# Designs tried in a protein design run: designed miniproteins, single chains, continued (4). Part 38

Each design is a single chain, and the fold is of that chain. pLDDT is the mean over its residues in the fold that is shown.

## One batch from the design tools (miniprotein)

Design m13299
Fold by ESMFold2-Fast:
Structure m13299 (fold): chain A 102 residues (1-102)
Amino acid sequence: SIRERILEILREAVDWIVEKLRELGYDKEAEILEKTRERTEEEGKKLSPHQTGLLAGMTLGVIMIRLAVLARTSEDPEKRRKLREMADHAADASGEIDRLLR
């Protein structure tokens, strides 16, 4: 179903970001994003496909903002670059979900 595909896109994107955050030592942030994704999946299962897509898109938007804040506050240029790549990955996933809703 469209709803199952939306939740799959969200899961795949967030799981990749969580792995990359843990590699950089951002274990607390990784845990926050993983729990946020789990809550979004549980709520999304109860909603229409369109509502699930909007919820998943909002969740990815919050993740992008959090990653951008981490990037701006990091003194390490390589960590800043990788955090921005993670934010771009979340943006791409959000765009894929938006296309499914059209």
Scores: mean pLDDT 90

Design m13300
Fold by ESMFold2-Fast:
Order: sequence, then structure tokens, then C-alpha cells
Structure m13300 (fold): chain A 78 residues (1-78)
Amino acid sequence: MTITVNGVVRGPSKENPGYSLVDAGDYLVLVPGELPVGTIVRVTGEYKGFIEIDGKKKALYEAVDYRPLDYPNPGLTV
């Protein structure tokens, strides 16, 4: 299932090197590349399973598209 949400970058993913974790409340989204912590992004993601963060299990999504809202587009292609 695909979702579109706004979220905040928490930092690099420990489980998925080369990805940033975006916190969108009950959802975490993996975004490819290095994004600055605190960047607000609008992201469309596909459900991938669960991730355990800060002792809690959250639904994990992988970004199929994303756009920074408070920063210029990174211009990075994976």
C-alpha cells in the first residue's frame, strides 16, 4: 500500500546504509541519500514491513518519490 505524507528527517538509517529515515508520525520512510536532520519532506512511500526504533516497532515505507519543503531539491539521482 502506498502513502503520501509529510515527515521530518531523523538522520541516517542504521539498518539501511545510504538511506535517511523520515519520521511521519506512526510511519517511517526510507529516503535514498543523505538528507540533513530536521529537513521537512513530502514523501510517497510503499509499505515494506516494520522497523524497531527507540524500542518501538513502527511501519516502514520506502520512498518512491520525495520533495524537500524547506530546502532546495537536492538534485541527487540514485
Scores: mean pLDDT 73

Design m13301
Fold by ESMFold2-Fast:
Structure m13301 (fold): chain A 89 residues (1-89)
Amino acid sequence: SAYAIEILNQFKELLARLDAAIAAIKANNGPQSLLDRLQAAKAKLEQMLQLLSKGSLDVPGSELLKKREEVVAETERALEEVERWLSAQ
């Protein structure tokens, strides 16, 4: 469905941003705690993509929708922390 394509595109964009952020923190010898947070966010997002591929997305009130919102919010917070750290250099 168009809805599933939009979610897939959002997750692909977030994964690309996470990969860029991880590379930037590594290149600048940034804090390990921030790297760990980015890697944890990436792992959760990849796990969510696996759940997506199993076709369980369109059940109203599913726990998967709540988990999606939580994973996206966590990823966005981690990326914001990277932006703050990089801007301080």
Scores: mean pLDDT 79

Design m13302
Fold by ESMFold2-Fast:
Structure m13302 (fold): chain A 73 residues (1-73)
Amino acid sequence: MSKIEQIEKIIKETLEEIEKLVKEGASKEELLKVVDKAEKKIAEIVKKASPEEREQIKKLWDEFIEKYNELLS
């Protein structure tokens, strides 16, 4: 699995978990815990990423944050 594929998988799984938790009325603490886990996993991958991979990862993370904020609205 490439670094980009790992990031895409982390983001997809994280968004699915957040959507489920939001529908279930989960606390802000549970949501933040899920986001924190994803952020830490992504940060470790970014440390070893090429400049091109980092640009793509940034776009994927920006899209994730946008969707996360929409789910909290």
Scores: mean pLDDT 82

Design m13303
Fold by ESMFold2-Fast:
Structure m13303 (fold): chain A 104 residues (1-104)
Amino acid sequence: TVSSSISAETESGLTVSVSLTADSKTKELTVTVKVYTKDGKLLVERSETTTLDKSITDIELSGIEASVEGDFVNVTFTVKITYEDNVVEEATGSFALNLNKKTT
């Protein structure tokens, strides 16, 4: 298992954490984005898992930016992935997380 995480603070004081975990046996890559208050309370969490054709040997996260726009937290980051065949791919990830609660 290979994992990497990065975090940023918004101007309003929310903490956004992005983590990527790759399992070399299942070839699953899981991306988890969490938003916390200044007091460390979890506000929203989103996870997505995809299955890859080859194993990841290294994950490097960089360039995280987080901003609040209305009811959404917009997160962007750069991910650099190294595969078992030493092929390196770089991509930009982006997420929009809704801070509104559906429970009234």
Scores: mean pLDDT 79

Design m13304
Fold by ESMFold2-Fast:
Parts: sequence; C-alpha cells; structure tokens
Structure m13304 (fold): chain A 114 residues (1-114)
Amino acid sequence: MLLELTEEQLETLLAALKSLEKSNEVLTPENVEDIVNAVKEALKSDPNVSDKDVEDIENYLKNVATSMLLTAKGMGERLTVQELVDALESRVINALADKFGEERAKQIIEKIEE
C-alpha cells in the first residue's frame, strides 16, 4: 500500500503525521478516527493526492491502528496516541527508504523537520 505512493505523496503523509499532537492519552477507536481524519484533511489539501489515494491511506492507517490495538489487548497492555503516531511515522520512513534509498529518505525527513 505505502509502496504504491509517490515520493510527494509519502512526503505529504509524513508531514501530516509529524504535525499531529502526540499525547500520552490511551488509544481508543474514537481518537483513532480523530487521528485518521486529521491526516485525511492534510492529504486533501495536496493537489497531487487523489480521493482514491486518501481512501487507500485512510484504510491503511485504520488497519495499522486496529492491528496494534489487538496486539496490545492480547498482551494486557495499553497503547497511547503517541505510540500509534510514532509507529505510523516509522512505517512511512521505512517505505521511503525501501522505495527511494536510505540517503534520499534521510534528506526528505530532514526537510520536513525544518
């Protein structure tokens, strides 16, 4: 899924994730929807991201969040909003590195963090 995105789309997604407020609140289905909606609004502002790309990314984010929640529940643990956002950022960074190489991924990350 993420590997099908362009460099510009992955950059926009990573920037959107980095702009989210990272809180120590316990992750719930309700705040997952809030996170997904915040990312979706940021993606919709980019003319290079189609409605289909937004839907595909929304579904991917929900699937990752659900998988992480199920894993934590199985272990008797609780996830925070920050832990979900950090995991999503790591997945986007890995997709950038896998698709464009580690040096290019580093350049993109440094540019977003400016």
Scores: mean pLDDT 79

Design m13305
Fold by ESMFold2-Fast:
Structure m13305 (fold): chain A 93 residues (1-93)
Amino acid sequence: SLPGWQLARRRIAETPVDELVAILKEVYEKYKEKLGLPDLSDEQIRELAEKAREVARKHVDDDFPTFVQALIEEFGDEKLAELVLLAMRELLK
């Protein structure tokens, strides 16, 4: 579970892109083999960060399942959505 998931969405929406990219890179390296993620370039991770911020801004007042579905639809990949959710957990520390 993600306690404070509403705060996590707001933090993603408000976090500068460069900081979110750094968090996503760390989370990607830690979980890429466990999640079976494809090789992601620095450019692809930045695009993921920018899209995650846009989804978080559009869905800040939506419930958590609606937010997760919006991430999946935006990325076209459930594993990329899961990577963003793991980055949300780091933002709550």
Scores: mean pLDDT 78

Design m13306
Fold by ESMFold2-Fast:
Structure m13306 (fold): chain A 85 residues (1-85)
Amino acid sequence: SSSLEKEVENLLQKIDELVADPKTSDERLATAIGALIGSISQLENPELAEKAIKRIEEAMKKLSKDTQKSVKTGLASAKAKIAAR
């Protein structure tokens, strides 16, 4: 659990860095968001999961419309898994 929480915190920091960098590609940001979605699907810390979901929703607004649609599908699946616990 603590190692997974550290992975989520590291991915949150990485997403903040990618969002702040104007040279960040759509693919790089989408890949980092996808990794975070995967990690939170297994996360037992609901407060950290909620924080990660909020950050994903903010960060995804910087993606192209096509990439946003793909990310929204993954995020909706992760939210459903978290809510079913």
Scores: mean pLDDT 84

Design m13307
Fold by ESMFold2-Fast:
Structure m13307 (fold): chain A 82 residues (1-82)
Amino acid sequence: SFEALDAEMAAELARDGPALVKAAHETIKQLKEAVEKGDREKATLLNSKLIGLALQLVGMGDAETARNIIREAKKAEEEAKA
């Protein structure tokens, strides 16, 4: 039944969600450094990675954490451009 698969996916989210959040924070740190150095190509690639991580969290039912990650990334970029 799809209900059993949904329960299994929810268990995977509980296991893998923290790792995705950690990867997102590490990517935000790298993004800030890339922007500070003026590395536009690297900043674009890191933004794409962050969007991918956020979409994974949305797909796992954690849209709130995904929105927070995107907001933190935007704030980090704006601060790095100062």
Scores: mean pLDDT 81

Design m13308
Fold by ESMFold2-Fast:
Structure m13308 (fold): chain A 119 residues (1-119)
Amino acid sequence: AAEEAREYAERAIEYGRKAKETAKEKSTADGALSAASAAGGAARTAETGSPSGAAAAGMSAAGASFAEMLSKTEEGKKGAKAAAEGAKEAARGAISGKPEEAARGAEKAAEGAEKAAEL
């Protein structure tokens, strides 16, 4: 269980970094990419039993929501929305001491950020 949470968190962080590097519409995707990175951090700390990172993930969800509003593409809007939802889920999991929930949120945020960044 904890090992699976770690794998999801690492994957989320990697997806966020890769998406940022390849993004053509960075100005519309920046909030979603930040949310994915923060969600991965929250999942990582939740694995160690710490709620640290939860505030950053929760705050970054607002940025992802803003990115959804700014997006000019259907896929970008869906991606940014998923990143915001995932970041909130990761923050909630970290606060409640549920690393599996935090990891699930981080994965959702990473997938959303990838869609927002790649079009």
Scores: mean pLDDT 72

Design m13309
Fold by ESMFold2-Fast:
Structure m13309 (fold): chain A 125 residues (1-125)
Amino acid sequence: KEKEEKLKEYIRKKIREILEELKSDPNAGPFRYLPDYEAMGEPDYLDIVPNPVSLDIIEQDVENGKIETLEEFKAKLEQMYENVKRYYPEGSAMQLAAEEVYERGEKLLEEAEKEVEKKKKELEE
């Protein structure tokens, strides 16, 4: 349906806008791409976190159609933050940086949800 395609493209646009904002965050450096965990002195990372997530992986999942909704996007951001909490100690710089990125993502998602609902109503006219 044309209305469904317009809504999907609008959601995709909003997700891309949020991803760009998160990538620009000064706390986002460790989360933009998967690091060389062995070079970081963390050779056990993949044993503890078998499904690592980065903002780049989330972006690829959006472009490949694996993430089509704001809910699916939020779930991937939550997984990224939970992965950090699994490996890094509470109060560590890494965990605090991940929390800042995730909280920024939640605020941007709340605004995007309102914009998507408005767009949906416009398309139902």
Scores: mean pLDDT 86

Design m13310
Fold by ESMFold2-Fast:
Structure m13310 (fold): chain A 77 residues (1-77)
Amino acid sequence: SVLEELQKEYDEFKKEVAKLYEEKASREEMLELFNKYKKKIEELNKKEKDEKIREATEEEIEILEEKVELLIKELEK
C-alpha cells in the first residue's frame, strides 16, 4: 500500500537524519537530504487515491520541514 511505502521511506529518512546529526553535517547536507525525501514522498503521494490522506501527508511534510530547520539551527549553535 502507499501508506506502507510512505512509512518505509520515513524510517530510512530518520536513519539518515540521525547519521548526519551525529556527523555534525552542514545546513546544505541536511537540506539536500530533506529535499530528496520530500520529492520521493510527493511522488508516492500522487499515487494515493484518498484526498484526505494526500492532504494529511502534505501537512506532515510541512511539519517535518519545520523540525529539520530546528535541527539545523541546533547544529549551527
Scores: mean pLDDT 83

Design m13311
Fold by ESMFold2-Fast:
Structure m13311 (fold): chain A 107 residues (1-107)
Amino acid sequence: SEREEKRRTVLELLDEIKATLELLRENALLENDEETAKLVDEAIKLVEEARERVEAEDWEGALELLEELEKIVDEIVEKSKNPELTKKRADGIRTLIDTAKELIEEM
């Protein structure tokens, strides 16, 4: 089913977002950037909740969580002690979020 393939792709995109956030968390901890590490932990929880919404086929709930995730990602970039590296990884996360949102909007 085309919808099942899109759902699987969205779940894979969410897993990629989480993996990139985990790398940001490791970097924040290495830099003793506790504030950024806490924001990244919050972002990871939003990704995990969005994943549960996608599995439940709650597409509206998933979109709302992805919009909240975008706001936290912006705050991570603003507060990071390593803005160059953080911005590059955040840009990757934003691309993955945008792709996931486009696929969800087709459901």
Scores: mean pLDDT 89

Design m13312
Fold by ESMFold2-Fast:
Structure m13312 (fold): chain A 119 residues (1-119)
Amino acid sequence: SALKKVDPELYETLYKEGENTIKTFLETLVNQKPFSDEISDIINNLPKKNKIRLGILYHLLHGATVKEISEDLEISESTVKKHGKELIQALLDLEKEGVITISEEKKQELLHLKEELEE
């Protein structure tokens, strides 16, 4: 799994809740839908580093700039770009593998966002 490669602790935590939990979580995140109470509880119990990584992805998907995320999370812009690229690539790889389903429009948004983070 692409997620296991990028964030093995997050993958392990979500997998323990059930096989479909990873799919449901990632599809909800990509489609910018509200998380269920169950998924929110899982996120709130993650280690600080995993919560920061998910926060980066969440804010990037909601149109926040690298600078805004850096200032809000008190991390370097370099760290935002690195984790953002790794997580977006993991989402694209998981869609290609058939693990998650994302719309073509959202896939194009992810590709454009990843390219901007590589600049």
Scores: mean pLDDT 75

Design m13313
Fold by ESMFold2-Fast:
Structure m13313 (fold): chain A 78 residues (1-78)
Amino acid sequence: SPTQKLLEQARDVVIEIMRQNGASQDDIDSVQDVADFLLKRPDVSPEGAYQALLSHIRSLASPEVSQQIEQRLDELLK
């Protein structure tokens, strides 16, 4: 579905930026687990999935890295 494609693209972008900023494998695995969970939920809206993923990233990454991710996702998902 379009939602699944957008969430997969968002996941890949987030993981790329996190790796570029020296994120641990545990943090990367955490993001992947959340994205995979959202991809398997039939009841989640595209907007809801996007906001849930961003909230999780903000809990793990620094404000600077979170801002970089948010800007990149906005360019790809909008």
Scores: mean pLDDT 79

Design m13314
Fold by ESMFold2-Fast:
Structure m13314 (fold): chain A 106 residues (1-106)
Amino acid sequence: GLTEAYSYALLAAEHAREAAIAFENGDVETGLKHAQKAADYARKAAEIARDVAGNKTASEHFELAAKHADEAITALKQGNVDEAIKHAREAARHAYSAALELVKAL
């Protein structure tokens, strides 16, 4: 339900932030693991949000969080650390926006 989607939103945001920090510190392995977890939790949250009436905005933010987490992984694999950090930060921002939208529905 909404509480589960909210928990996944917070996990997505936390892992996206940890990915950005790891990328800033040059820790590629840790950053990739956190970015993958951010994408996975954001997708789980998006699926739950779709099944709950009035959560279209939250679902859109979760989909953007997952997309940015994936783009952070892609950018890092291409050697573009600045873009990886930028996308990881955007993933965290969208996950938090989704969490705030879910709180309005509680």
Scores: mean pLDDT 86

Design m13315
Fold by ESMFold2-Fast:
Structure m13315 (fold): chain A 100 residues (1-100)
Amino acid sequence: MEEDLKKLKEALEKALNLPFLTPYFEVIDSIFFKALREKNEELIKEIVDLLMEYADKVKNNPVQAKEIAEFLRYVADILEKNGFTELAKKLREKADELLK
């Protein structure tokens, strides 16, 4: 858990210095699906919180804001299918905020 969160934080910090998120999606996706497979609700919540924090940091960059908004919607769709309806709603609301 701690190692996965460290990898996710490092990927998001590197993404802040790039014009696009795409190279880091594999790392983020891998950690997220591991959390889903293990039914680790605490890790899922931590991943959501880190994605929300990243979204706030890039909200004024149109390219990064659009890419994270699309990724948040993707993650929300998967969360809703796995019964995490409230977390899915939280991510969709943040994505909508970023695209206004």
Scores: mean pLDDT 77

Design m13316
Fold by ESMFold2-Fast:
Structure m13316 (fold): chain A 103 residues (1-103)
Amino acid sequence: MKAKVTVEVSEEDPNTAIVTVKGLDKKQAEAAKKLIEENLSVLPQVKSVEAEISEDGKELTITVKLENANKEILKEVGEEVKNSLEELGIEAEVTIKNEEKAP
């Protein structure tokens, strides 16, 4: 089954993106956490990246702090997460949520 990547804007901070990756096993989640943190941290709009693995090891939540969150950077973050997963042999689909919440 494909990993599902969802990118949304944090309710607490409009310049923070929350990326949720579902459909992983524990080993995939650990490898994805490291690679995604490394790949996102080099983007010029990214101020910080924090990734957390769920207790069951099947889900990864990535908190990305951006200098300015917009539709383009949210899409870029989602594509970078997808590319990182594909480097690990994990097929992924990306959905950008909360487009209506960006005025």
Scores: mean pLDDT 80

Design m13317
Fold by ESMFold2-Fast:
Structure m13317 (fold): chain A 57 residues (1-57)
Amino acid sequence: STIDTLVAYLSDPRSEFYPLLQQVKSGKLPRSVLINELMDYFHISRATAEAVLNRLL
């Protein structure tokens, strides 16, 4: 599924999105910023981006 693929991608330290995920986990970046970046870059819905982050946070 798209969610499983994106969860794997954001969990990969080689991914450009990995540092953003770590900043959200540490409280240095708002969750909403990463959601907006995922929606913009991958052309996914907000619901899909939220589902990805719910599995990672």
Scores: mean pLDDT 88

Design m13318
Fold by ESMFold2-Fast:
Structure m13318 (fold): chain A 85 residues (1-85)
Amino acid sequence: ALAEVEALAARAREAIAAGDREAALQHIESLTKTAMSAPGASDEQRQAVAEAGGALARAIRDGASPEELERLLETLVAAARAAIA
């Protein structure tokens, strides 16, 4: 779980840096689903992951700055790590 979350986060970051919006959205969706599927996650943790993933996907579609995208990705990764812990 942790290794998968870290790998998906790295792929999402690479796609964002490359300007590959489609790949970035796909990796973010995979990361969000992986974290939300964690059997030990609370409803609150699942909601935090869903909200963070949705916010990042929306920011990518809206053409947000690289700084804002990195901040939102860090938020999603933190929520995902908490859910799988």
Scores: mean pLDDT 83

Design m13319
Fold by ESMFold2-Fast:
Structure m13319 (fold): chain A 76 residues (1-76)
Amino acid sequence: DVAERLVAAWRGELELSEEEALRIVREHPEAVARAALAVGEALGLSPEETAARLEEAMGEEAPAVVAAARELAAAL
């Protein structure tokens, strides 16, 4: 699962190149959104707070990721 691989990379358990990370953001925005929500939960953030931070950080660069994160947060 792409989301599980992204969480593993954040924990330092898996190395992803910058090129590979950018490709994942472009091709798998939903998986990036799921990974961001999992990381946010680990940091003590609500799904809505995580989606808001993701929009602030990446809203113009990866709008599909932000849209997926907000949809997933609303479903939780």
Scores: mean pLDDT 74

Design m13320
Fold by ESMFold2-Fast:
Structure m13320 (fold): chain A 104 residues (1-104)
Amino acid sequence: SKAEEAYKRLLELIERLKNAKNKDEILEILRELQRLALEYAKDPLKGIGLVLRLIGIELDIELDKSMTLEEAKELVKEALLELVDVLDLSEEQKEELKKKIEEL
């Protein structure tokens, strides 16, 4: 199902974020999150809104040379929490994903 595909891709992105060692890796994760929002959003307008927010975060990371890796990860963590609510996931899948994101 699309829910299982979205769930699996989010789990992979959460692990990639946990292991990210530099800002370029964070930017790659943000681009994957943009694709996920476009492909799997339950409401297309909410999906587009989240993509615009993710683009804003990408620009903030690119332009703010003083931003630390930890600060960049925190911005992506907040976007991941929003993405969970935008996707057509079961309540159990949402709870599991939010728990894993909070552990970042």
Scores: mean pLDDT 87

Design m13321
Fold by ESMFold2-Fast:
Structure m13321 (fold): chain A 72 residues (1-72)
Amino acid sequence: GDRVVATVERILRLRKESEELFKKAQDLINEAKKKGLPESEYQKVMDEANKLIEEAEKKRAEAERLDSRIGS
């Protein structure tokens, strides 16, 4: 019983964290575009945003892996 509940809670947490990281990355990119930053500063923002996206994708992949184990 409890093991399935704990796994579902972990899946939901990972999905939420992934969505929050994607939103943060998008907000950084939009803010940089709005400010009209020099190309060098814009590239630094893109590098930071890409790191957040990579972390978000890892969390989403882990959630999908856990969900597949429950759904099988």
Scores: mean pLDDT 84

Design m13322
Fold by ESMFold2-Fast:
Structure m13322 (fold): chain A 98 residues (1-98)
Amino acid sequence: KVKETIEDMVAAAERAEERAAETEALVAAHREENPIAAQGMELLRELNKKILELHKNKASAEEYLELFKELVEKLLELGAISEEEAKKIKEELEKLFS
């Protein structure tokens, strides 16, 4: 399950990077009108780049787990999720990567 999930995420990250220029243009156009959405798109772009680096380096499942936990913390700081949701997501991630 974990291996399949990681492979799906890598494929999604590769597709997202192919569309990166379009995404950056949209973020720039809407940054002042919807700063939370713009920040969310920037976080997703950063996540995709980190996933591709981990894949290139043949990273362990533990390294992917730490990356996703870091994303959860950033989403919490952005106000996209609550502290209770962040805790629950991290617990589910730890179970998935066990």
Scores: mean pLDDT 75

Design m13323
Fold by ESMFold2-Fast:
Structure m13323 (fold): chain A 57 residues (1-57)
Amino acid sequence: SETERQLRETVRYHGLSVEDLDTMIRVVEVAAEEGALDPAAAERFIGYLERLKKEVE
């Protein structure tokens, strides 16, 4: 998806670490828990970040 591509480019451009990606996942989880983000969209976003985390390892 376009969102996944943009995330991958951002991770690569800034040299984000596994720890940075874990922090992003936590932020998305909190946003969904507080109702600031749609749960289904949050789960997809977390899925993208988890896949990128495996690519960075």
Scores: mean pLDDT 80

Design m13324
Fold by ESMFold2-Fast:
Structure m13324 (fold): chain A 79 residues (1-79)
Amino acid sequence: QVVEETVAAFRALYEALEAKTDAQRVQLVAEAIGAYKAKVENDPSVRPDAADIEAARALVAASRDDEDLLRRLRAYLEG
């Protein structure tokens, strides 16, 4: 459920983006990972750390298209 909520929120923000640069993709993925951690820990002060940003870069670099990015983010959050 938390994974599905996180992916849905990411998708909404991603689709609202006028320009989808790699830097913006990495930022939104890192923020999604941080938001997932905040929900799992029940602590809204949790922010993405350096490891989350590196994970976001790896996911964006490995993705072939937008649907592949969403699928990879979901799999990453599921463990």
Scores: mean pLDDT 81

Design m13325
Fold by ESMFold2-Fast:
Structure m13325 (fold): chain A 74 residues (1-74)
Amino acid sequence: SLEDILKKIRELAKKLSPELRDVMEKAYRAIQEKNIEEAKKYIEELVRLASQHPEDAEVAREAIKLMEEAIKLL
């Protein structure tokens, strides 16, 4: 369900650096508000920032996949 995906996203956010976590929280709120355009914008920003934080790459990749799955349910 969308709620289960959102819970997983929140768990992954705790493992990210503060900068990536802030963008993830913005994407999360956009998904909760069913604002697909805003969610996509923040996901794109997260992808760009993740390239600058290779230590967060695995967690960011997993979070991005979950956010894309959440958007498909909107």
Scores: mean pLDDT 83

Design m13326
Fold by ESMFold2-Fast:
Structure m13326 (fold): chain A 100 residues (1-100)
Amino acid sequence: SNDERFREEAHNLALLLTTASPETLEVVVSTLPEDLREEAAELLDRIHELRLRLKELAERARAGDEEARKEAEKIGEELAELVEQLEEVLFRALEQQYAE
């Protein structure tokens, strides 16, 4: 069904967007339906912010900072939830754009 294909496409697009440049993000987000564009942009901003924080905290945790380790775990969980929310928004965008 189209639902399974759109789920796979949404997952692949979410992975691309979580590591994309700001220029790539602007182009891709601009192709989304207007009602989903703002939600996708806000999720991507938060994901990118948390990924930068997680990278810093992960380095500190490896150096033996227990506080950084605990914060990194919490941020990792929040990132997983935000990525799932982004996948759902992208899935809805694909369904809406290709709906008959």
Scores: mean pLDDT 82

Design m13327
Fold by ESMFold2-Fast:
Structure m13327 (fold): chain A 83 residues (1-83)
Amino acid sequence: SDLDVVEGAVQRVREAEGEERERLLEKLLQEYRQLKQLVATLDPDSEERQVAQQILARLEKLLTELAKERPELAPLILPELEK
């Protein structure tokens, strides 16, 4: 499922170190920005928007948890979570 893909991506960042971690986090944040933009462009009453919004909410929760768990990543993650 799309939720499993998102959870797997966050777990890969959590388990990575050094340059690999930075690369995976940047890719994850790029995917977050793309998903946020997708949700903004979808019809508010569509089932597709509801699904995309659930995935976005899950990713935001996981990114918030990652920032708390890895304080060194917080300066990269927290600005992306601002509206």
Scores: mean pLDDT 84

Design m13328
Fold by ESMFold2-Fast:
Structure m13328 (fold): chain A 60 residues (1-60)
Amino acid sequence: DLDELQRVLDESRRLTELARDHARRGDWDGMDRHLRELGRVVGDDSAADVRAQIDRDVAS
């Protein structure tokens, strides 16, 4: 179902952007909330990869 896949991708991008915004503001609780939602949408392993990417980007 292409429509379902498109919704999942759009939601994943939105949650990732929100988590990044919270991380840049130093709101780690907000980041964690959005990453938990991301894990429900795309799975915990994918959410963990996104968290690692955010950690690297914020540290740069």
Scores: mean pLDDT 82

Design m13329
Fold by ESMFold2-Fast:
Structure m13329 (fold): chain A 82 residues (1-82)
Amino acid sequence: MVTSEKLPNGTVLVTVDGPVTVEDVPQIVAEVERALKEHPDAKRVDVLVTGPVSPEALAQLTAGVQEVADKYGVSASVLVPP
């Protein structure tokens, strides 16, 4: 499940519950872009993954999130469990 919210500090937080595979990446990237369109005053987007992420999915997710962030002129990070 993917949810998005704008935090009081101007960051858009996108939370991704459960495991992430390469097939999930396009949907997550689309949700990030949708959240940034809804919050045009945002300066940062953080993607928080709460479950395991394959190395391939992490690489593709990071690239896709960065591309959308660059398009909207915001900083981005992808946060995964240790």
Scores: mean pLDDT 82

Design m13330
Fold by ESMFold2-Fast:
Structure m13330 (fold): chain A 89 residues (1-89)
Amino acid sequence: MMEEEARRRIEERIREAREKDPLIARQLETIRRMLSPVEAYKQITVSQTVSDVLNKIGDALQAGSTDDQLRKLAEEQVQYIRDVEAQLS
């Protein structure tokens, strides 16, 4: 449920960003692709990571962050997901 909500909200933002800033759209697309865990123990940690990413992006969108701020945030969130996945490996 939370995972599907995160995916839906990120996909909506990607759709909006495609017209305004293709760079943000690309970063959000990368985040969307990284939301699919492959192992049970990784799924719990990835679910928390997805929740954190969703909350940060959602808060930034609601606060009316600029496209540059959203791009920076998206890049940081992609790196955060990668760091979490690397720690689980």
Scores: mean pLDDT 58

